# Designs tried in a protein design run: designed miniproteins, single chains. Part 94

Each design is a single chain, and the fold is of that chain. pLDDT is the mean over its residues in the fold that is shown.

## One batch from the design tools (miniprotein)

Design m3276
Fold by ESMFold2-Fast:
Structure m3276 (fold): chain A 81 residues (1-81)
Amino acid sequence: MKKLNEKIQELTEEMLKKLLKAKSEEEKEKIEKEFIEEVEKLLEKEGLSEEEKERILEGIKKFIEQVRKNGAEKALENLKG
């Protein structure tokens, strides 16, 4: 699972960097949607069950809510620190 976790972390970092550059709510929503789609594709490649994919995606959606509440800059600091 380390390889999968590392890849999810990379995708998360890329999303946060894009969110920091985003100038509108529309752009932020697009970035978040693309990130979720990329994670879904990664989970499919790793051969996870539908139930496992749903649990991970729920966690990802909760993380995105946290980023919206606390800001992408703080989330990026916590990820890198």
Scores: mean pLDDT 78

Design m3277
Fold by ESMFold2-Fast:
Structure m3277 (fold): chain A 58 residues (1-58)
Amino acid sequence: DREKEIELLRLIEEKLLLSDEELAELLNLDPATYSRLRRRELAGELPPGYVIERALEN
């Protein structure tokens, strides 16, 4: 179930075509912080979904 939820969230992000700034606003994060964390996630320095999970916890 969790794997399917993560896949669904990533598909939603792709389909919505939201910018990093728009996503940061929806998640109540600073755009610069969101962009930095997202780049680290994509580089494999952070677990997949880390940025989204942290934003939802705050």
Scores: mean pLDDT 62

Design m3278
Fold by ESMFold2-Fast:
Structure m3278 (fold): chain A 82 residues (1-82)
Amino acid sequence: MTEEERKKIDELGAEIDKEFTRLIRENASPEEIEKVTEELMERIDKELSPQEAEIMKGVARAFSEIILALNKLDEERKKRKE
């Protein structure tokens, strides 16, 4: 990696963490989570080389899947009233 690529990776990683923390804190809908994830994926593809982009997109996907899974569990708990 070049030094510039590493800086972009660090900055994108921080933005991913910040955005997903916001989505969790604001109790965002699954639709909003997916939209934010898509926007982050597009930015990653534009700003990073293909190899680095795949790694960062993997991180973004993992975060969105975790949040969506937690939302599904919360919805099931509300539905079951347990």
Scores: mean pLDDT 75

Design m3279
Fold by ESMFold2-Fast:
Order: sequence, then structure tokens, then C-alpha cells
Structure m3279 (fold): chain A 67 residues (1-67)
Amino acid sequence: MAGVAALALILKARENGGSITKQQAVDALERAGVPRERAEKIVDEFAEQHGVDTLTIEQALELGKLV
């Protein structure tokens, strides 16, 4: 569910002071029911597309919509 994935990513970003690493994003998506290989691919492509190594809360919300 896209909403559950987005919420998991946003909550993790808030816990970490407003951003999450790619690894934390993958782990959050996997816990939300996304297969790890799919989570890694989506996170890596999103990070490369935006030129970032960490995701802001806004970017985490956008990523969650892609799941």
C-alpha cells in the first residue's frame, strides 16, 4: 500500500532529524511489505534521479507514492 510505505518513510525521516539514508529507506519499505530487491531498486533510482545520498521528508513522500 503506497500510503503505508510513505508513512513509514516519513516517520523514519522525522526520527532522524528530517532525512533518511538510502539504507534506512530500503529497510522502512521492506518492513512495509515491499520486497527488498524492489525497495533497493526504487530507492537507488530515486536517489540518482534527484542527485542525493539522503532523502528529505518531502522526497520520502514522493518515493512512497512510487510504491
Scores: mean pLDDT 79

Design m3280
Fold by ESMFold2-Fast:
Structure m3280 (fold): chain A 75 residues (1-75)
Amino acid sequence: SLGEALSEEEVAQLKEDLEALARLLGMSLEEMRADPEAAYARLREFLASQGAEDRFPIFRGSVERALEALEAAGL
């Protein structure tokens, strides 16, 4: 899986990236993990406000994989 394939450095960077995204969406990483669907709804609204709603499936997929990688790493 992606979580098994990533180095410690890559996993740490994903955590930092997700924490930054969560803050941008007005939530914590813990809130994003507890309710990913709420995070995805906020992400879609943010992207729509930037004229980039068409990119939502790509960003949603990236966030989902990053969350799975952190869970697999015990973070």
Scores: mean pLDDT 81

Design m3281
Fold by ESMFold2-Fast:
Structure m3281 (fold): chain A 76 residues (1-76)
Amino acid sequence: SKEAEEAFKKGLELLKQRKYKEAAEEFIKALEIDPSLKEKIKKPLEDAIVGLALDGDLEYAREMAKKHRELFPPEK
């Protein structure tokens, strides 16, 4: 949907600005609206989680990492 695509694009812009928490929130919003964006969001959401951890927001980074593992379970 247009709303999901706009949220995804906003997340990418926020990621470039190193606003990692806001970027992660926009990526999750996009996925809630349109789950088909899952593969496009995988790497940008990982980048936001790494950025959160590096900025010292460890609690929120752990919460987002848990959501990311649920969305993208590791292949055996």
Scores: mean pLDDT 83

Design m3282
Fold by ESMFold2-Fast:
Formats: sequence, C-alpha cells, structure tokens
Structure m3282 (fold): chain A 100 residues (1-100)
Amino acid sequence: SLLDKVEEALKLVEEALRAAEEGNLEEAIRKLQEASKILDEVIKELEKTGSEEQVELAEKAAVAVYLAIQHLKDGNVKKAIAALEVARRLLEELKKELEE
C-alpha cells in the first residue's frame, strides 16, 4: 500500500541517519538511494490519489533525501544529518496524514 511505502521510506531514512552518525557513509548512501526510489513511487501514486499538500510533503522529503546523499558524497556529515532530520519529519507528517 501507499502507507507501507511511506513507512519503508521512513525506516530507511532512520537507518541512514544512524549509519551516518556511526560514520558508515557508504551504508547511509545505499539506504537513501533505496528510500529515493520508494519516494518516486509514492509521489506518482499521490499525484493520482492524494492532495496537493500530500504531494508537496513527499516532494520536499525526496529533495531532503537527495541533498543528504550529496552531502554524504561530499563528506559533509553534519549537513547530511540535518537534511535527514528534515526528511524524517516530513515523512512522519505524511504518514500521519495517510493513517486512518
């Protein structure tokens, strides 16, 4: 389901945040690339079935994930962690809006 995809993306972001904090940047990047693919599917489904606000939340989360990947590749762990915290908050908000 759409909710299951959002929950999996959130889990991957949380796992990536932990990996980044532990200095495992390669694992963090791998997890975020996986989350990015799931978020692309979430955005496509929300464009058909969701509100404009839900699409905006998913798109902002996808941008935050993208920025985190770029910061990790640049070795800027502090900026990556900040971007991941933004992504986590946006995905938690989206999850709450989709939970019935």
Scores: mean pLDDT 89

Design m3283
Fold by ESMFold2-Fast:
Structure m3283 (fold): chain A 85 residues (1-85)
Amino acid sequence: KEKIEKELLEKLKEIEKKIEEARELVKEGKYEEAYKILQEIEKELKELKEKIEEYNLSEEIKKKLLEVEIEVGVIQLEAAVKKVF
């Protein structure tokens, strides 16, 4: 339990670094590269969500996952708006 939660929190930190990279790409106008990274993040988040549900992990890790999912959604929306306008 504790070991699995630590591994998943470390994976969430890796995803947060990728989110920062995608955010920088959006600032630079590199929307296609940003979308590619965001797609990779979405896949990783789906895998983490499945593991969290499978192992019935703590509310703390579930809350952290939700926070990261929201952050990804905000960046996706920002990139989509800037690409159209």
Scores: mean pLDDT 79

Design m3284
Fold by ESMFold2-Fast:
Structure m3284 (fold): chain A 61 residues (1-61)
Amino acid sequence: SLEEVIEEIERLALRVVMENPSPEVQAAASAVAAEAMKRLEEGEDPEEVLRWAREQLERIR
């Protein structure tokens, strides 16, 4: 569901920040979450948005 996808994206973003807490990582993770939320609001496929967000978050160091 859309709600479950939103929750998963927020959970993944939080985990990235917790594993490497820095202003740069926090800003990057927040930007990915914000873009994902925008795409969901614009009616993009939730599964595609989740895949994109997961890939982006995995690249943050």
Scores: mean pLDDT 85

Design m3285
Fold by ESMFold2-Fast:
Structure m3285 (fold): chain A 106 residues (1-106)
Amino acid sequence: SLRDQATQLFRQGGRYYLQRDYGRAVQLYSRAARLYRSLGDDVSLSAVLTSLGQGLYQLRDYGGAVRSYQQSLSLDPNNTVSLQNLGDALRQLGRDDDADRLYRQS
């Protein structure tokens, strides 16, 4: 099924992330995110977008990480991992005021 394919891609992405192959992890997470989005699986989509953001952050694509975490939070506003990591990515971009505002709105 498309869900089984999405879950396998997400799991494979996680394995590459643990091996510090962030480029392959990001590619697999992006594919999993597209499938979860097409399935309307907001819970799994939020989770994979968190992982996608983490991979992008490790690649120093802080702008990409911010966008991925913001999408994760739009699906799950209580995702504390995405909230914390969004703050870190914003600080890497010099957007300290934006990072400080996150904890006032949670």
Scores: mean pLDDT 90

Design m3286
Fold by ESMFold2-Fast:
Formats: structure tokens, C-alpha cells, sequence
Structure m3286 (fold): chain A 59 residues (1-59)
């Protein structure tokens, strides 16, 4: 089972969002990591940074 979220930010702008999900169990395990990625993404946008932020779970 696997699931994840990937967010790409360029010059403080959101340019790409990918999500993939394997099961409800993966969603539960991944939720704290997704929240952390969303928080880091918001901080990167505020700071005008460029980067890729990813949360992933795989079996």
C-alpha cells in the first residue's frame, strides 16, 4: 500500500500539486506528514522560496 502528496513551489508560488493514495489506512498514517508538508509549503510561499515538498508512505 502506498500514498502521498507532492507540492512544487517556485518563487513563492504554487505551481504543481500531485496526490496519490493506496488505501484509508495509508491516509491515516500519512495525515500528520501531509499536514507538515502543507505547513512547510505555506512557509516557503511566504518566504518566496523554490522547492518541492513531499509526504509519502509505502509498504
Amino acid sequence: MKGGLEIEVKDGKLVSTKTWDGSPEVNEKLRPAVEAVQRKTAEAIKAGKTGVFRAEYEE
Scores: mean pLDDT 74

Design m3287
Fold by ESMFold2-Fast:
Structure m3287 (fold): chain A 100 residues (1-100)
Amino acid sequence: MEEIEKLGEEALEVAEEAKKEMEKLGDEIGKKAAEDLLELTKEAIEALKKGDISRAAALAAAGALVVMAAVLESKNEKSKKLLLEAMKRVMELLDKAMET
């Protein structure tokens, strides 16, 4: 449980930093994707706290699709890297939740 809380906090921090950096870069597509990923990640963490692993997995998958769409549309290499790192953290959270 403590490890899930730590990974969830790290996932939220990375997504929020991605949003802030994309706002500074003027990447509206990347910013919207980071905002959507942040919201989906918060909902996934709440689902995990309730033991709803299937819902958490569905929310993580939705987040991954949002990131991939933004990566394909964005022309900013820094935004692409930040979005992919945020997605990686969400996947690490889900993987850890499925181990227990």
Scores: mean pLDDT 78

Design m3288
Fold by ESMFold2-Fast:
Structure m3288 (fold): chain A 91 residues (1-91)
Amino acid sequence: MEEVERLKEELKELVERLEKAALEYVKKNAEELAKESGLSPEEVIEEAEKKLKERREEAIAMIEKLTDLELLKKLKEGLEKALEELEEKIK
């Protein structure tokens, strides 16, 4: 299988995991985030769900357009690091 194609699938999985982790972080901190934004906790969660879904769709579309193996590898490293840092904050 083409290495680029496999790496794209791995990146899509990382983007989906990052979306889920980010939403969990927002849900855990909804009251504090609501105080900062002037929204209700429910509105903060709804807005985050909408924005995270949009970001995921944009990220997947961008990944599909990439053909540079080095760039795909760097994106994977960056997303893995971001996911680790975010999962640590959720604990």
Scores: mean pLDDT 81

Design m3289
Fold by ESMFold2-Fast:
Structure m3289 (fold): chain A 65 residues (1-65)
Amino acid sequence: MFTAEYAEGMLLMAASAEGVKIKEVRVEGDEIYIYTETEEDARILERYAKKISEETGVKIHVFTV
């Protein structure tokens, strides 16, 4: 199992590669809460979040503001 900070780093790299704009990120224990501006960006990022969560054991929640 990896740390939430490691999983956050992977998620931020994926967002940057896809051109996804992140409005806010919160790390609470072993959970990550990430907020995007659009539903389309959230759907893109959710695919990566699922893969990263499966690989790291960190719970990642993606929302749109």
Scores: mean pLDDT 82

Design m3290
Fold by ESMFold2-Fast:
Structure m3290 (fold): chain A 71 residues (1-71)
Amino acid sequence: MELPSAEEVREAYKELIELYKKQGKEDYAEKVKKEGEEVLKLVEDPNASEAEKREVLRRFELVKEEIERLK
């Protein structure tokens, strides 16, 4: 199981944050920003457990699904 790159995670969260801001959902944008910071720390952590890596993949998939839903 391969993690997305830090760049891929950063860009996906940035896109979702901008979509929420465009819709006036500032509270959702702030929550997504905080989650993205947590996910990025795990992606960049060489000591992340397999469970933490699976959680990163799950959150990344949900972010991509939400982006498609908001377009």
Scores: mean pLDDT 82

Design m3291
Fold by ESMFold2-Fast:
Structure m3291 (fold): chain A 64 residues (1-64)
Amino acid sequence: SADEVIAELEKAINDPNLTPEEMEKKLREVSEKLASIDLTPEQRQRALTLYLKARILIEIEKNK
């Protein structure tokens, strides 16, 4: 389900052992899975918020 896919991204963001490369891979996987699903407004907002958080974390790590 969409909620499970969104939860996968949330779990990845909260994983202190995840590399930037693994986070980028997870973002791609989640985006591909969600692209085929009609999301509710709440699911879209949650997914977008988590996507932006993941992008910020990747950028911080890559620039160190």
Scores: mean pLDDT 80

Design m3292
Fold by ESMFold2-Fast:
Structure m3292 (fold): chain A 97 residues (1-97)
Amino acid sequence: DKEEKLRLLEEAEKRLPALEAETLAAIAALPPELRAVLERGVAAQVAAHREKLELAKKYLEGKMKKEEYEKEMAKLEAEYRAFAAEVEAEVAEIRAA
């Protein structure tokens, strides 16, 4: 069970570069100004996902208590949501220009 979950986390991390490439390809046809802002958003999302996978691995390996794991996950989610809101505001500003 624990070993299987750790393998799934490792496979998820290995798939991140391909998912990033697919997302970047999907936005490649957008105007350069919008593409630049969204590319920063993609990079932040990938980084947040890597950190979440690392936290899950530490929790499964017994290196972190459940309460600490939940607190750190909530912190990462809040930080990512704040950055996503900033990117969304920049996109809205570009579209209004």
Scores: mean pLDDT 84

Design m3293
Fold by ESMFold2-Fast:
Structure m3293 (fold): chain A 61 residues (1-61)
Amino acid sequence: MYSGEEAVKRAEEAARKAEEGELEPEEAQHIASDYATAAASSGDEKAAKRAAEYSLKAQEM
C-alpha cells in the first residue's frame, strides 16, 4: 500500500513518462487516477487531489 506522498510521486512519474513518449497518455491517466483513488482511500485528501491533477494533465496529452 502506498503512502499519500508515494501515490503522488507514482502519479507524477506516470504523467512524466507519457510526456516523454514512454507511456501512452491514456495509460498514464488511468495509473494516476488509480493512485488518486488510493490516496483518497487513505484519507489523504491533499495527496488525492495532487495525484488527480497528474491524471488530468495526462488527459490533455
Scores: mean pLDDT 79

Design m3294
Fold by ESMFold2-Fast:
Structure m3294 (fold): chain A 77 residues (1-77)
Amino acid sequence: SEEEKKKKEEKLEEARKELIEAASRAARAMGKMISKMYESKSEEERKEALEEGRRELEEAEKREKEALERKKKIKEE
């Protein structure tokens, strides 16, 4: 029905917004990591910056994967 189609489109748009948000977070995490690495004056500080950046990127990647999976399920309807 038309109502089911509209609801499906709304769900797809929400998934797209979530994907954009995840991508934005990943970009920010990368920028922050690069900035901290450049500012770091010791190997220990650089290691911490890399570790923190990895965690933030990993979280953003997980959110992106979840959004992609939701989008796929919506399309399979």
Scores: mean pLDDT 81

Design m3295
Fold by ESMFold2-Fast:
Structure m3295 (fold): chain A 72 residues (1-72)
Amino acid sequence: GAEEAARRGAEEGVRAGARRAGKEPDPQSWEDALRGGYEGGLAGAASGGPEGGYQGGKATMHNSGFEAARAS
């Protein structure tokens, strides 16, 4: 469903962002990023359906994950 798509997109995005930055985000920053991405993905799914939520969550989390890892 939409929730699963949003969660999967957020997880893949965070991992890709962290991999690109070459750093491991701390656990709290990781959880905060995943929550934000999941919420953003759900908002995207509400307007664009499950595929929209997945893609939106993934793209947003890729950028957020990269920035969080770089700041760490």
Scores: mean pLDDT 66

Design m3296
Fold by ESMFold2-Fast:
Structure m3296 (fold): chain A 55 residues (1-55)
Amino acid sequence: MVTDAQLEETLKKDQERLKKLQSEMSLTPQIVDDLIEGMGLILEGIKAAEARSKK
């Protein structure tokens, strides 16, 4: 419960850090964005699966 809020906040901070870092590597901004998006979808999927199995 509280962990979900912390995860969201942590991911947002990590996204900001990654954006700053990848600016030094202009070659891979698109790939990093895809990875961040993928992580969000995976976490959402895991949470949904757990909720359904709890049912």
Scores: mean pLDDT 67

Design m3297
Fold by ESMFold2-Fast:
Structure m3297 (fold): chain A 77 residues (1-77)
Amino acid sequence: MELEERLREGEEKVRRSGETLIRHGFTREEVEDLARGIETGKREPVSESGKRVAEELREGGRLIEEVRRKLEELLKE
């Protein structure tokens, strides 16, 4: 099942990246906003490694959103 694999990939990226950002002093709300693609102009990762982690978080969130939209289309049968 392609959707299940994509969801798993997205969830793993969000989980790993989110945990890393929280350990670096980000709040849970900031991590959730980044995962949803919301620009938090108040707190952006300034290090290159931090920016990589934020990119993985956003990519994971995007994959989860794409799967949810496809599932919503299937459920609207």
Scores: mean pLDDT 70

Design m3298
Fold by ESMFold2-Fast:
Structure m3298 (fold): chain A 71 residues (1-71)
Amino acid sequence: SSVDLVLEHELARVRARFEASGKERFDAQELAEVTGMSVAKAREILRELGKEEVSAEEYLAWLRRRAAEAR
């Protein structure tokens, strides 16, 4: 579907930003810098995942899950 295509395009864009950072793990501050979100939002995501740091793959998996939950 067009929604799936838009999601894949967005995931690819976010992945490219993680790759450009040269880092393997991201705390709340680093996640905020890479994604452009607030540090407060990044901390909320890490809390939901029960982690202090995430990999690009863990964040992308979270993003896919949230997209699937959206109406």
Scores: mean pLDDT 79

Design m3299
Fold by ESMFold2-Fast:
Order: sequence, then structure tokens, then C-alpha cells
Structure m3299 (fold): chain A 67 residues (1-67)
Amino acid sequence: MAELERVAEAQKRIDAALERIRANPRDGKVIAEAIAEVEEALSTITNPQMREQLRADYLARLQEIAE
């Protein structure tokens, strides 16, 4: 199903963006670009509950990196 493929692709993009932030935790430009990439990935998800779940998971992981 196309929606499940979009969710899987968005998850991969989010994981890649978080790894970029972990590798460059003090580079504000890299962090800003990675956050923009996550928002773009989330915007491709048409199911609002799945989008909300992925956003919540992303924010929790981002909070752990910031600590």
C-alpha cells in the first residue's frame, strides 16, 4: 500500500536526520537542516495518527540528544 511505503520512507529520512544531528550536535546549521528534513518527511504522511506518532517519537529522540 502506498501509504505504508511513504511511512517507511519517512521513517528512514527521520532516522538519517537524527544520526546527522548526533554526529554534529553543536553545528547549528546542520541541526536546522536536519530538522527541516524531518518536517518535510512528516509532511508526506497522509495518515494524521501515524504522522503524530512519528513526530512524538522524533521529538523524544531529539530531546535525548540535546541532554
Scores: mean pLDDT 80

Design m3300
Fold by ESMFold2-Fast:
Structure m3300 (fold): chain A 85 residues (1-85)
Amino acid sequence: KEEELEKKLEEEFNELKKELKEKYPTAEEAYEYLKKKLEEDKDQKGLESLEKLKEEIKDEKELLEKLIEMAAQYELKKKVEEEEK
């Protein structure tokens, strides 16, 4: 049932993206949210990825979209890790 699992994860990811975009409608707000979460988790690789996105993407709309994607992936990963307990 690989297709069933993939569909469920995709639906959850899309739902998280919508929710996060509503809560953090600007690139600055999305960036601050991610930075805080990654710092709390001491995720050095995540922080490096976040800074790289900010450096590489000069367009605010594109940056917001990528930040929301990263935030949704972060939330999805945390949810999966909690379910493994």
Scores: mean pLDDT 77

Design m3301
Fold by ESMFold2-Fast:
Structure m3301 (fold): chain A 59 residues (1-59)
Amino acid sequence: MTKEEIREAYRLFRDHTAAEVAARRKELGLKLDPETVQRIRTLVAEGKSEEEIVEELEK
């Protein structure tokens, strides 16, 4: 998983509601596996920063 892919997903979940992400997922070009998407959503909900999420997913 690249840092850029993680950052794109973070921005998507930060700037859009869950309903908007679900409705526009294909249009927004999100190309991550379901486990990674779920992990990013959880970390965003926990209040983690973009860099903290990148660090967690690189472990």
Scores: mean pLDDT 66

Design m3302
Fold by ESMFold2-Fast:
Structure m3302 (fold): chain A 81 residues (1-81)
Amino acid sequence: MNGGLLTLAETMVTQLVVQTILARRSSLEEAREYLRLAEYALRATHYFTDQLSKYDPERAEELRELAERAYEETRRIVEEM
């Protein structure tokens, strides 16, 4: 099973993607706040995917990569403002 861990990890990745979209449409001050929220979501994703990797290593790796790419995009948006 572990549907709970998968759902939590997927929810964190979804939050990271939404934060990227919001950062792009925001002022610099708001975008910096979304970057901070993205940092927390990334840490949570790492925690959940580390646990998930014992049961579904391929899915854990996929979600980790998606989270890292979304975080990097949010960081890039803030740096280019």
Scores: mean pLDDT 86

Design m3303
Fold by ESMFold2-Fast:
Structure m3303 (fold): chain A 62 residues (1-62)
Amino acid sequence: VLDLAAAREWLATAAPGDSVRIRSAGRIGVAIVMLDGEVVFLGPEEGQRLLAQMEAQRAAAA
């Protein structure tokens, strides 16, 4: 898992649909780059569900 500073650096170069586990303020979650470039921080279950939705959206858009 990445700390906040390492996650910030990774997110600067991440593509839409990419994700990484991140620790912030003692919490472990998932940072996800949305299709519009927005970054969302979620718990592990919510993160996995959102990633599946984004993968479906990407497949439908292609």
Scores: mean pLDDT 69

Design m3304
Fold by ESMFold2-Fast:
Structure m3304 (fold): chain A 72 residues (1-72)
Amino acid sequence: VKPNETITLSSGTTITYSTGAAAALAYREFYKQDGPVTLTVTDAEGGTATITGDPSVLRKMVEGGRAGAAAL
């Protein structure tokens, strides 16, 4: 059994995955959410990924930085 890998992003978002394909799918579905969420996905090979966090926080941080630079 392949051990799960866990990554914590600077936004506090945590992802635990068994395959890169499941991780990519979880991240894609995560960005469609609007608010705090825990999302679990399964890929075609039976790999799983669980992502926990708030995509709106990360989105606002990126957009806020961009807007601030444009206002200079």
Scores: mean pLDDT 68

Design m3305
Fold by ESMFold2-Fast:
Structure m3305 (fold): chain A 91 residues (1-91)
Amino acid sequence: SYKEKGIELLKKAGKSKDPIEGNGLASRGLSYLGQAGLSAKEALEEGLKLVTSPHVQEGLKAALKNVEEGITTDVGEKLRKIGDELDEELR
Protein backbone atom coordinates (compact mmCIF):
# COMPACT_ATOMS: atom_id res chain seq x y z
CA SER A 1 0.00 0.00 0.00
CA TYR A 2 1.04 3.67 -0.30
CA LYS A 3 1.11 3.93 3.51
CA GLU A 4 3.41 0.89 3.86
CA LYS A 5 5.72 2.24 1.12
CA GLY A 6 5.84 5.64 2.83
CA ILE A 7 6.70 4.10 6.22
CA GLU A 8 9.42 1.90 4.62
CA LEU A 9 11.07 4.94 2.97
CA LEU A 10 10.92 6.97 6.23
CA LYS A 11 12.60 4.10 8.13
CA LYS A 12 15.35 4.01 5.46
CA ALA A 13 15.72 7.82 5.78
CA GLY A 14 16.24 7.41 9.54
CA LYS A 15 19.09 4.91 8.91
CA SER A 16 20.82 6.98 6.19
CA LYS A 17 24.34 8.26 6.91
CA ASP A 18 24.03 10.86 4.10
CA PRO A 19 21.84 13.89 5.00
CA ILE A 20 20.98 14.52 1.32
CA GLU A 21 19.97 10.88 0.71
CA GLY A 22 18.11 10.84 4.06
CA ASN A 23 16.11 13.98 3.23
CA GLY A 24 15.37 12.64 -0.28
CA LEU A 25 14.07 9.35 1.16
CA ALA A 26 12.01 11.26 3.77
CA SER A 27 10.47 13.50 1.07
CA ARG A 28 9.53 10.43 -1.02
CA GLY A 29 8.09 8.66 2.05
CA LEU A 30 5.94 11.70 2.92
CA SER A 31 4.72 11.85 -0.72
CA TYR A 32 3.54 8.22 -0.44
CA LEU A 33 1.77 8.97 2.89
CA GLY A 34 0.00 11.88 1.17
CA GLN A 35 -1.12 9.52 -1.62
CA ALA A 36 -2.45 7.20 1.14
CA GLY A 37 -4.72 10.07 2.28
CA LEU A 38 -2.73 11.53 5.20
CA SER A 39 -2.72 15.30 5.65
CA ALA A 40 0.61 17.17 5.48
CA LYS A 41 0.61 17.47 9.29
CA GLU A 42 -0.23 13.75 9.83
CA ALA A 43 2.49 12.65 7.36
CA LEU A 44 5.12 14.87 9.05
CA GLU A 45 4.16 13.61 12.54
CA GLU A 46 4.57 9.99 11.32
CA GLY A 47 7.93 10.93 9.75
CA LEU A 48 9.18 12.45 13.01
CA LYS A 49 8.31 9.19 14.85
CA LEU A 50 10.34 7.07 12.37
CA VAL A 51 13.33 9.33 11.58
CA THR A 52 15.99 9.85 14.28
CA SER A 53 18.80 11.26 12.05
CA PRO A 54 19.42 14.86 13.28
CA HIS A 55 19.75 16.35 9.77
CA VAL A 56 16.54 14.73 8.45
CA GLN A 57 14.67 15.40 11.72
CA GLU A 58 15.53 19.14 11.50
CA GLY A 59 14.03 19.25 7.99
CA LEU A 60 10.86 17.47 9.15
CA LYS A 61 10.49 19.75 12.21
CA ALA A 62 10.87 22.91 10.07
CA ALA A 63 8.25 21.61 7.59
CA LEU A 64 5.83 20.72 10.44
CA LYS A 65 6.23 24.22 11.95
CA ASN A 66 5.45 25.80 8.56
CA VAL A 67 2.32 23.61 8.17
CA GLU A 68 1.16 24.48 11.71
CA GLU A 69 1.65 28.22 10.93
CA GLY A 70 -0.79 27.84 8.00
CA ILE A 71 1.73 27.93 5.16
CA THR A 72 0.09 25.48 2.72
CA THR A 73 2.89 24.92 0.15
CA ASP A 74 3.47 21.33 -1.04
CA VAL A 75 5.16 19.37 1.79
CA GLY A 76 7.34 17.44 -0.70
CA GLU A 77 8.58 20.70 -2.26
CA LYS A 78 9.28 22.21 1.20
CA LEU A 79 11.27 19.14 2.31
CA ARG A 80 13.24 19.18 -0.97
CA LYS A 81 14.13 22.86 -0.39
CA ILE A 82 15.09 22.15 3.25
CA GLY A 83 17.26 19.24 2.02
CA ASP A 84 18.94 21.56 -0.51
CA GLU A 85 19.58 24.21 2.20
CA LEU A 86 21.06 21.56 4.54
CA ASP A 87 23.32 20.38 1.68
CA GLU A 88 24.54 23.97 1.13
CA GLU A 89 25.30 24.42 4.87
CA LEU A 90 27.22 21.10 5.06
CA ARG A 91 29.48 21.99 2.10
Scores: mean pLDDT 65

Design m3306
Fold by ESMFold2-Fast:
Structure m3306 (fold): chain A 93 residues (1-93)
Amino acid sequence: MAVEKVLEEIEKRTELTEEEKEILRKLLLGEISAEELAKETGISLSTAETALYVVGLLKEAAELVLRGEVSEEEAEEMVEARLRERREALAAA
């Protein structure tokens, strides 16, 4: 995985601060907690937990498909089901 190359491409298309680049790197590597993300970005813990959950879910789904453990259709259903649960929880607040 070429995290540095991804960051270089993003940097060419968007203006990111050094702090935002570090956060993005940690997100791509799965090395950031929801509490740390909230602290670094100033967003609420709830928003940080949702963002980290979505990123982790998409990464897991992609890895399962690449390993041939699940079909693309099964991965899409898993992502949709978990995103729907999160959306319903937010709508109930």
Scores: mean pLDDT 67

Design m3307
Fold by ESMFold2-Fast:
Structure m3307 (fold): chain A 67 residues (1-67)
Amino acid sequence: SSEELKERVDRLTREFERLLRQGAPRSELIRVMGELSEIYQEAIDKGDEETARYAQEKLRHLAELLG
């Protein structure tokens, strides 16, 4: 469902922020972004434009944090 996908997006966003604060390797940060990208693709495949947009906005935010 859209709700479950958004909850997964939020969980991955929190994991990314935690890893970033802990000084985790760039490879781990990229892995989390990859998992979020998979949710974006799942939302696109299902025609869930709202969830796809939500995931895309979070991906953009995380990319900005990564530099």
Scores: mean pLDDT 88

Design m3308
Fold by ESMFold2-Fast:
Structure m3308 (fold): chain A 84 residues (1-84)
Amino acid sequence: MDLVLKELESEGYKVLSVDRKNGKAIIEKDGKEYEVTISYDEEKNEYIVEISDGEATVISRYKLENGKLTLVSEALLIPDELAL
């Protein structure tokens, strides 16, 4: 979570709140709030980071190796279609 939040801050997002129990955070950029959800994919042994503005969700998959997050894939989820 802390590693993911640092990546977002480096991209110009401001962290407004963190819910570590549920793997969630609220971030803000240009007056717009985004919900971040961090979950774990047990099948692939990867962390899933979802950033949503309520209209679209960007889903990024990370592999954790030696305490470092490595981006494996990124996809755009739109309500009517899954894009990879």
Scores: mean pLDDT 73

Design m3309
Fold by ESMFold2-Fast:
Structure m3309 (fold): chain A 63 residues (1-63)
Amino acid sequence: MIRVRLTETTTPSGEVHRSSSLSVAELGTLEGYILSDDGSEVVEREDDGTRTVVRELTFTPAP
């Protein structure tokens, strides 16, 4: 089982930054895996207007 965390942060200026817990070097580890859970969205807001959206994807080995 492999979990990938997707993070989208919107700054107070409206700039959007996206990141993933998988590096380019780790993309090969998803070979032979299928998406089993497309994740639930968690939204966090900070007092300075920063908004962070986190989604966790779950991959399981293909049968």
Scores: mean pLDDT 70

Design m3310
Fold by ESMFold2-Fast:
Structure m3310 (fold): chain A 65 residues (1-65)
Amino acid sequence: MMVSKETFERAVVRLYLEGRISAEQANRAGRLMNSRGEMVDVEEVAREAGFSEEQIRALIELAER
């Protein structure tokens, strides 16, 4: 799923505030996002950031809103 950096960042911040990912995971996702172009593959970046399959699923749900 391809989303803008803004959409990806909002979804990551929301998961972090809900206690569903660690600060380290959120920071890693942010660094990986900034190394990409304007669009971000949610699943690819989240997997590289060390998110679990459940965390990736939750991130996708938040990014679709």
Scores: mean pLDDT 83

Design m3311
Fold by ESMFold2-Fast:
Structure m3311 (fold): chain A 60 residues (1-60)
Amino acid sequence: MKLKLTFEDGRSQVVDASPAVLAVLQRDLGLTPAQIAHLLSTGEPVTVRAGDRTITISRL
């Protein structure tokens, strides 16, 4: 499964939803286990705030 991270400035990054990547998203972006479970089960995008930036995470 792949995830797309979209930044406010229009940049995007595609990553594999591996356990290592999910751990990084929890640690660095403050993504909760509940938000990760919702994203992976429903595919509904999750928006998180990292400092003064907003990052939207979507399931591909």
Scores: mean pLDDT 79

Design m3312
Fold by ESMFold2-Fast:
Structure m3312 (fold): chain A 106 residues (1-106)
Amino acid sequence: GSNEQRMQELIAEMEALLKEPVLDETRAVTLLQELLELSKQINDFKLIYRAGELAIELAERLRSRRVAQLALELGKIALKVAPDDVDLITRLIGLILRAIGLELDA
């Protein structure tokens, strides 16, 4: 649907942003906030999981508590829509723990 398409566009923008030598934190926060709201409206685990992975990478590079908090919220939503797959759930829990660590360390 249109929400899934918009989410794919935002994911592509995040991937492009991560290739930049200097990250714009304000742009990263704006992208993550929109991704978070879209994630609440879709049931596409693969899109939400990908957004979460990219959000963690942004949080690690920016060392921003706000970005880490948004990454954590994306991870929580991904967990709610996760398929019954032990390997995927284990990877997702790992991402959530990394986000918590970054939020506490920022």
Scores: mean pLDDT 82

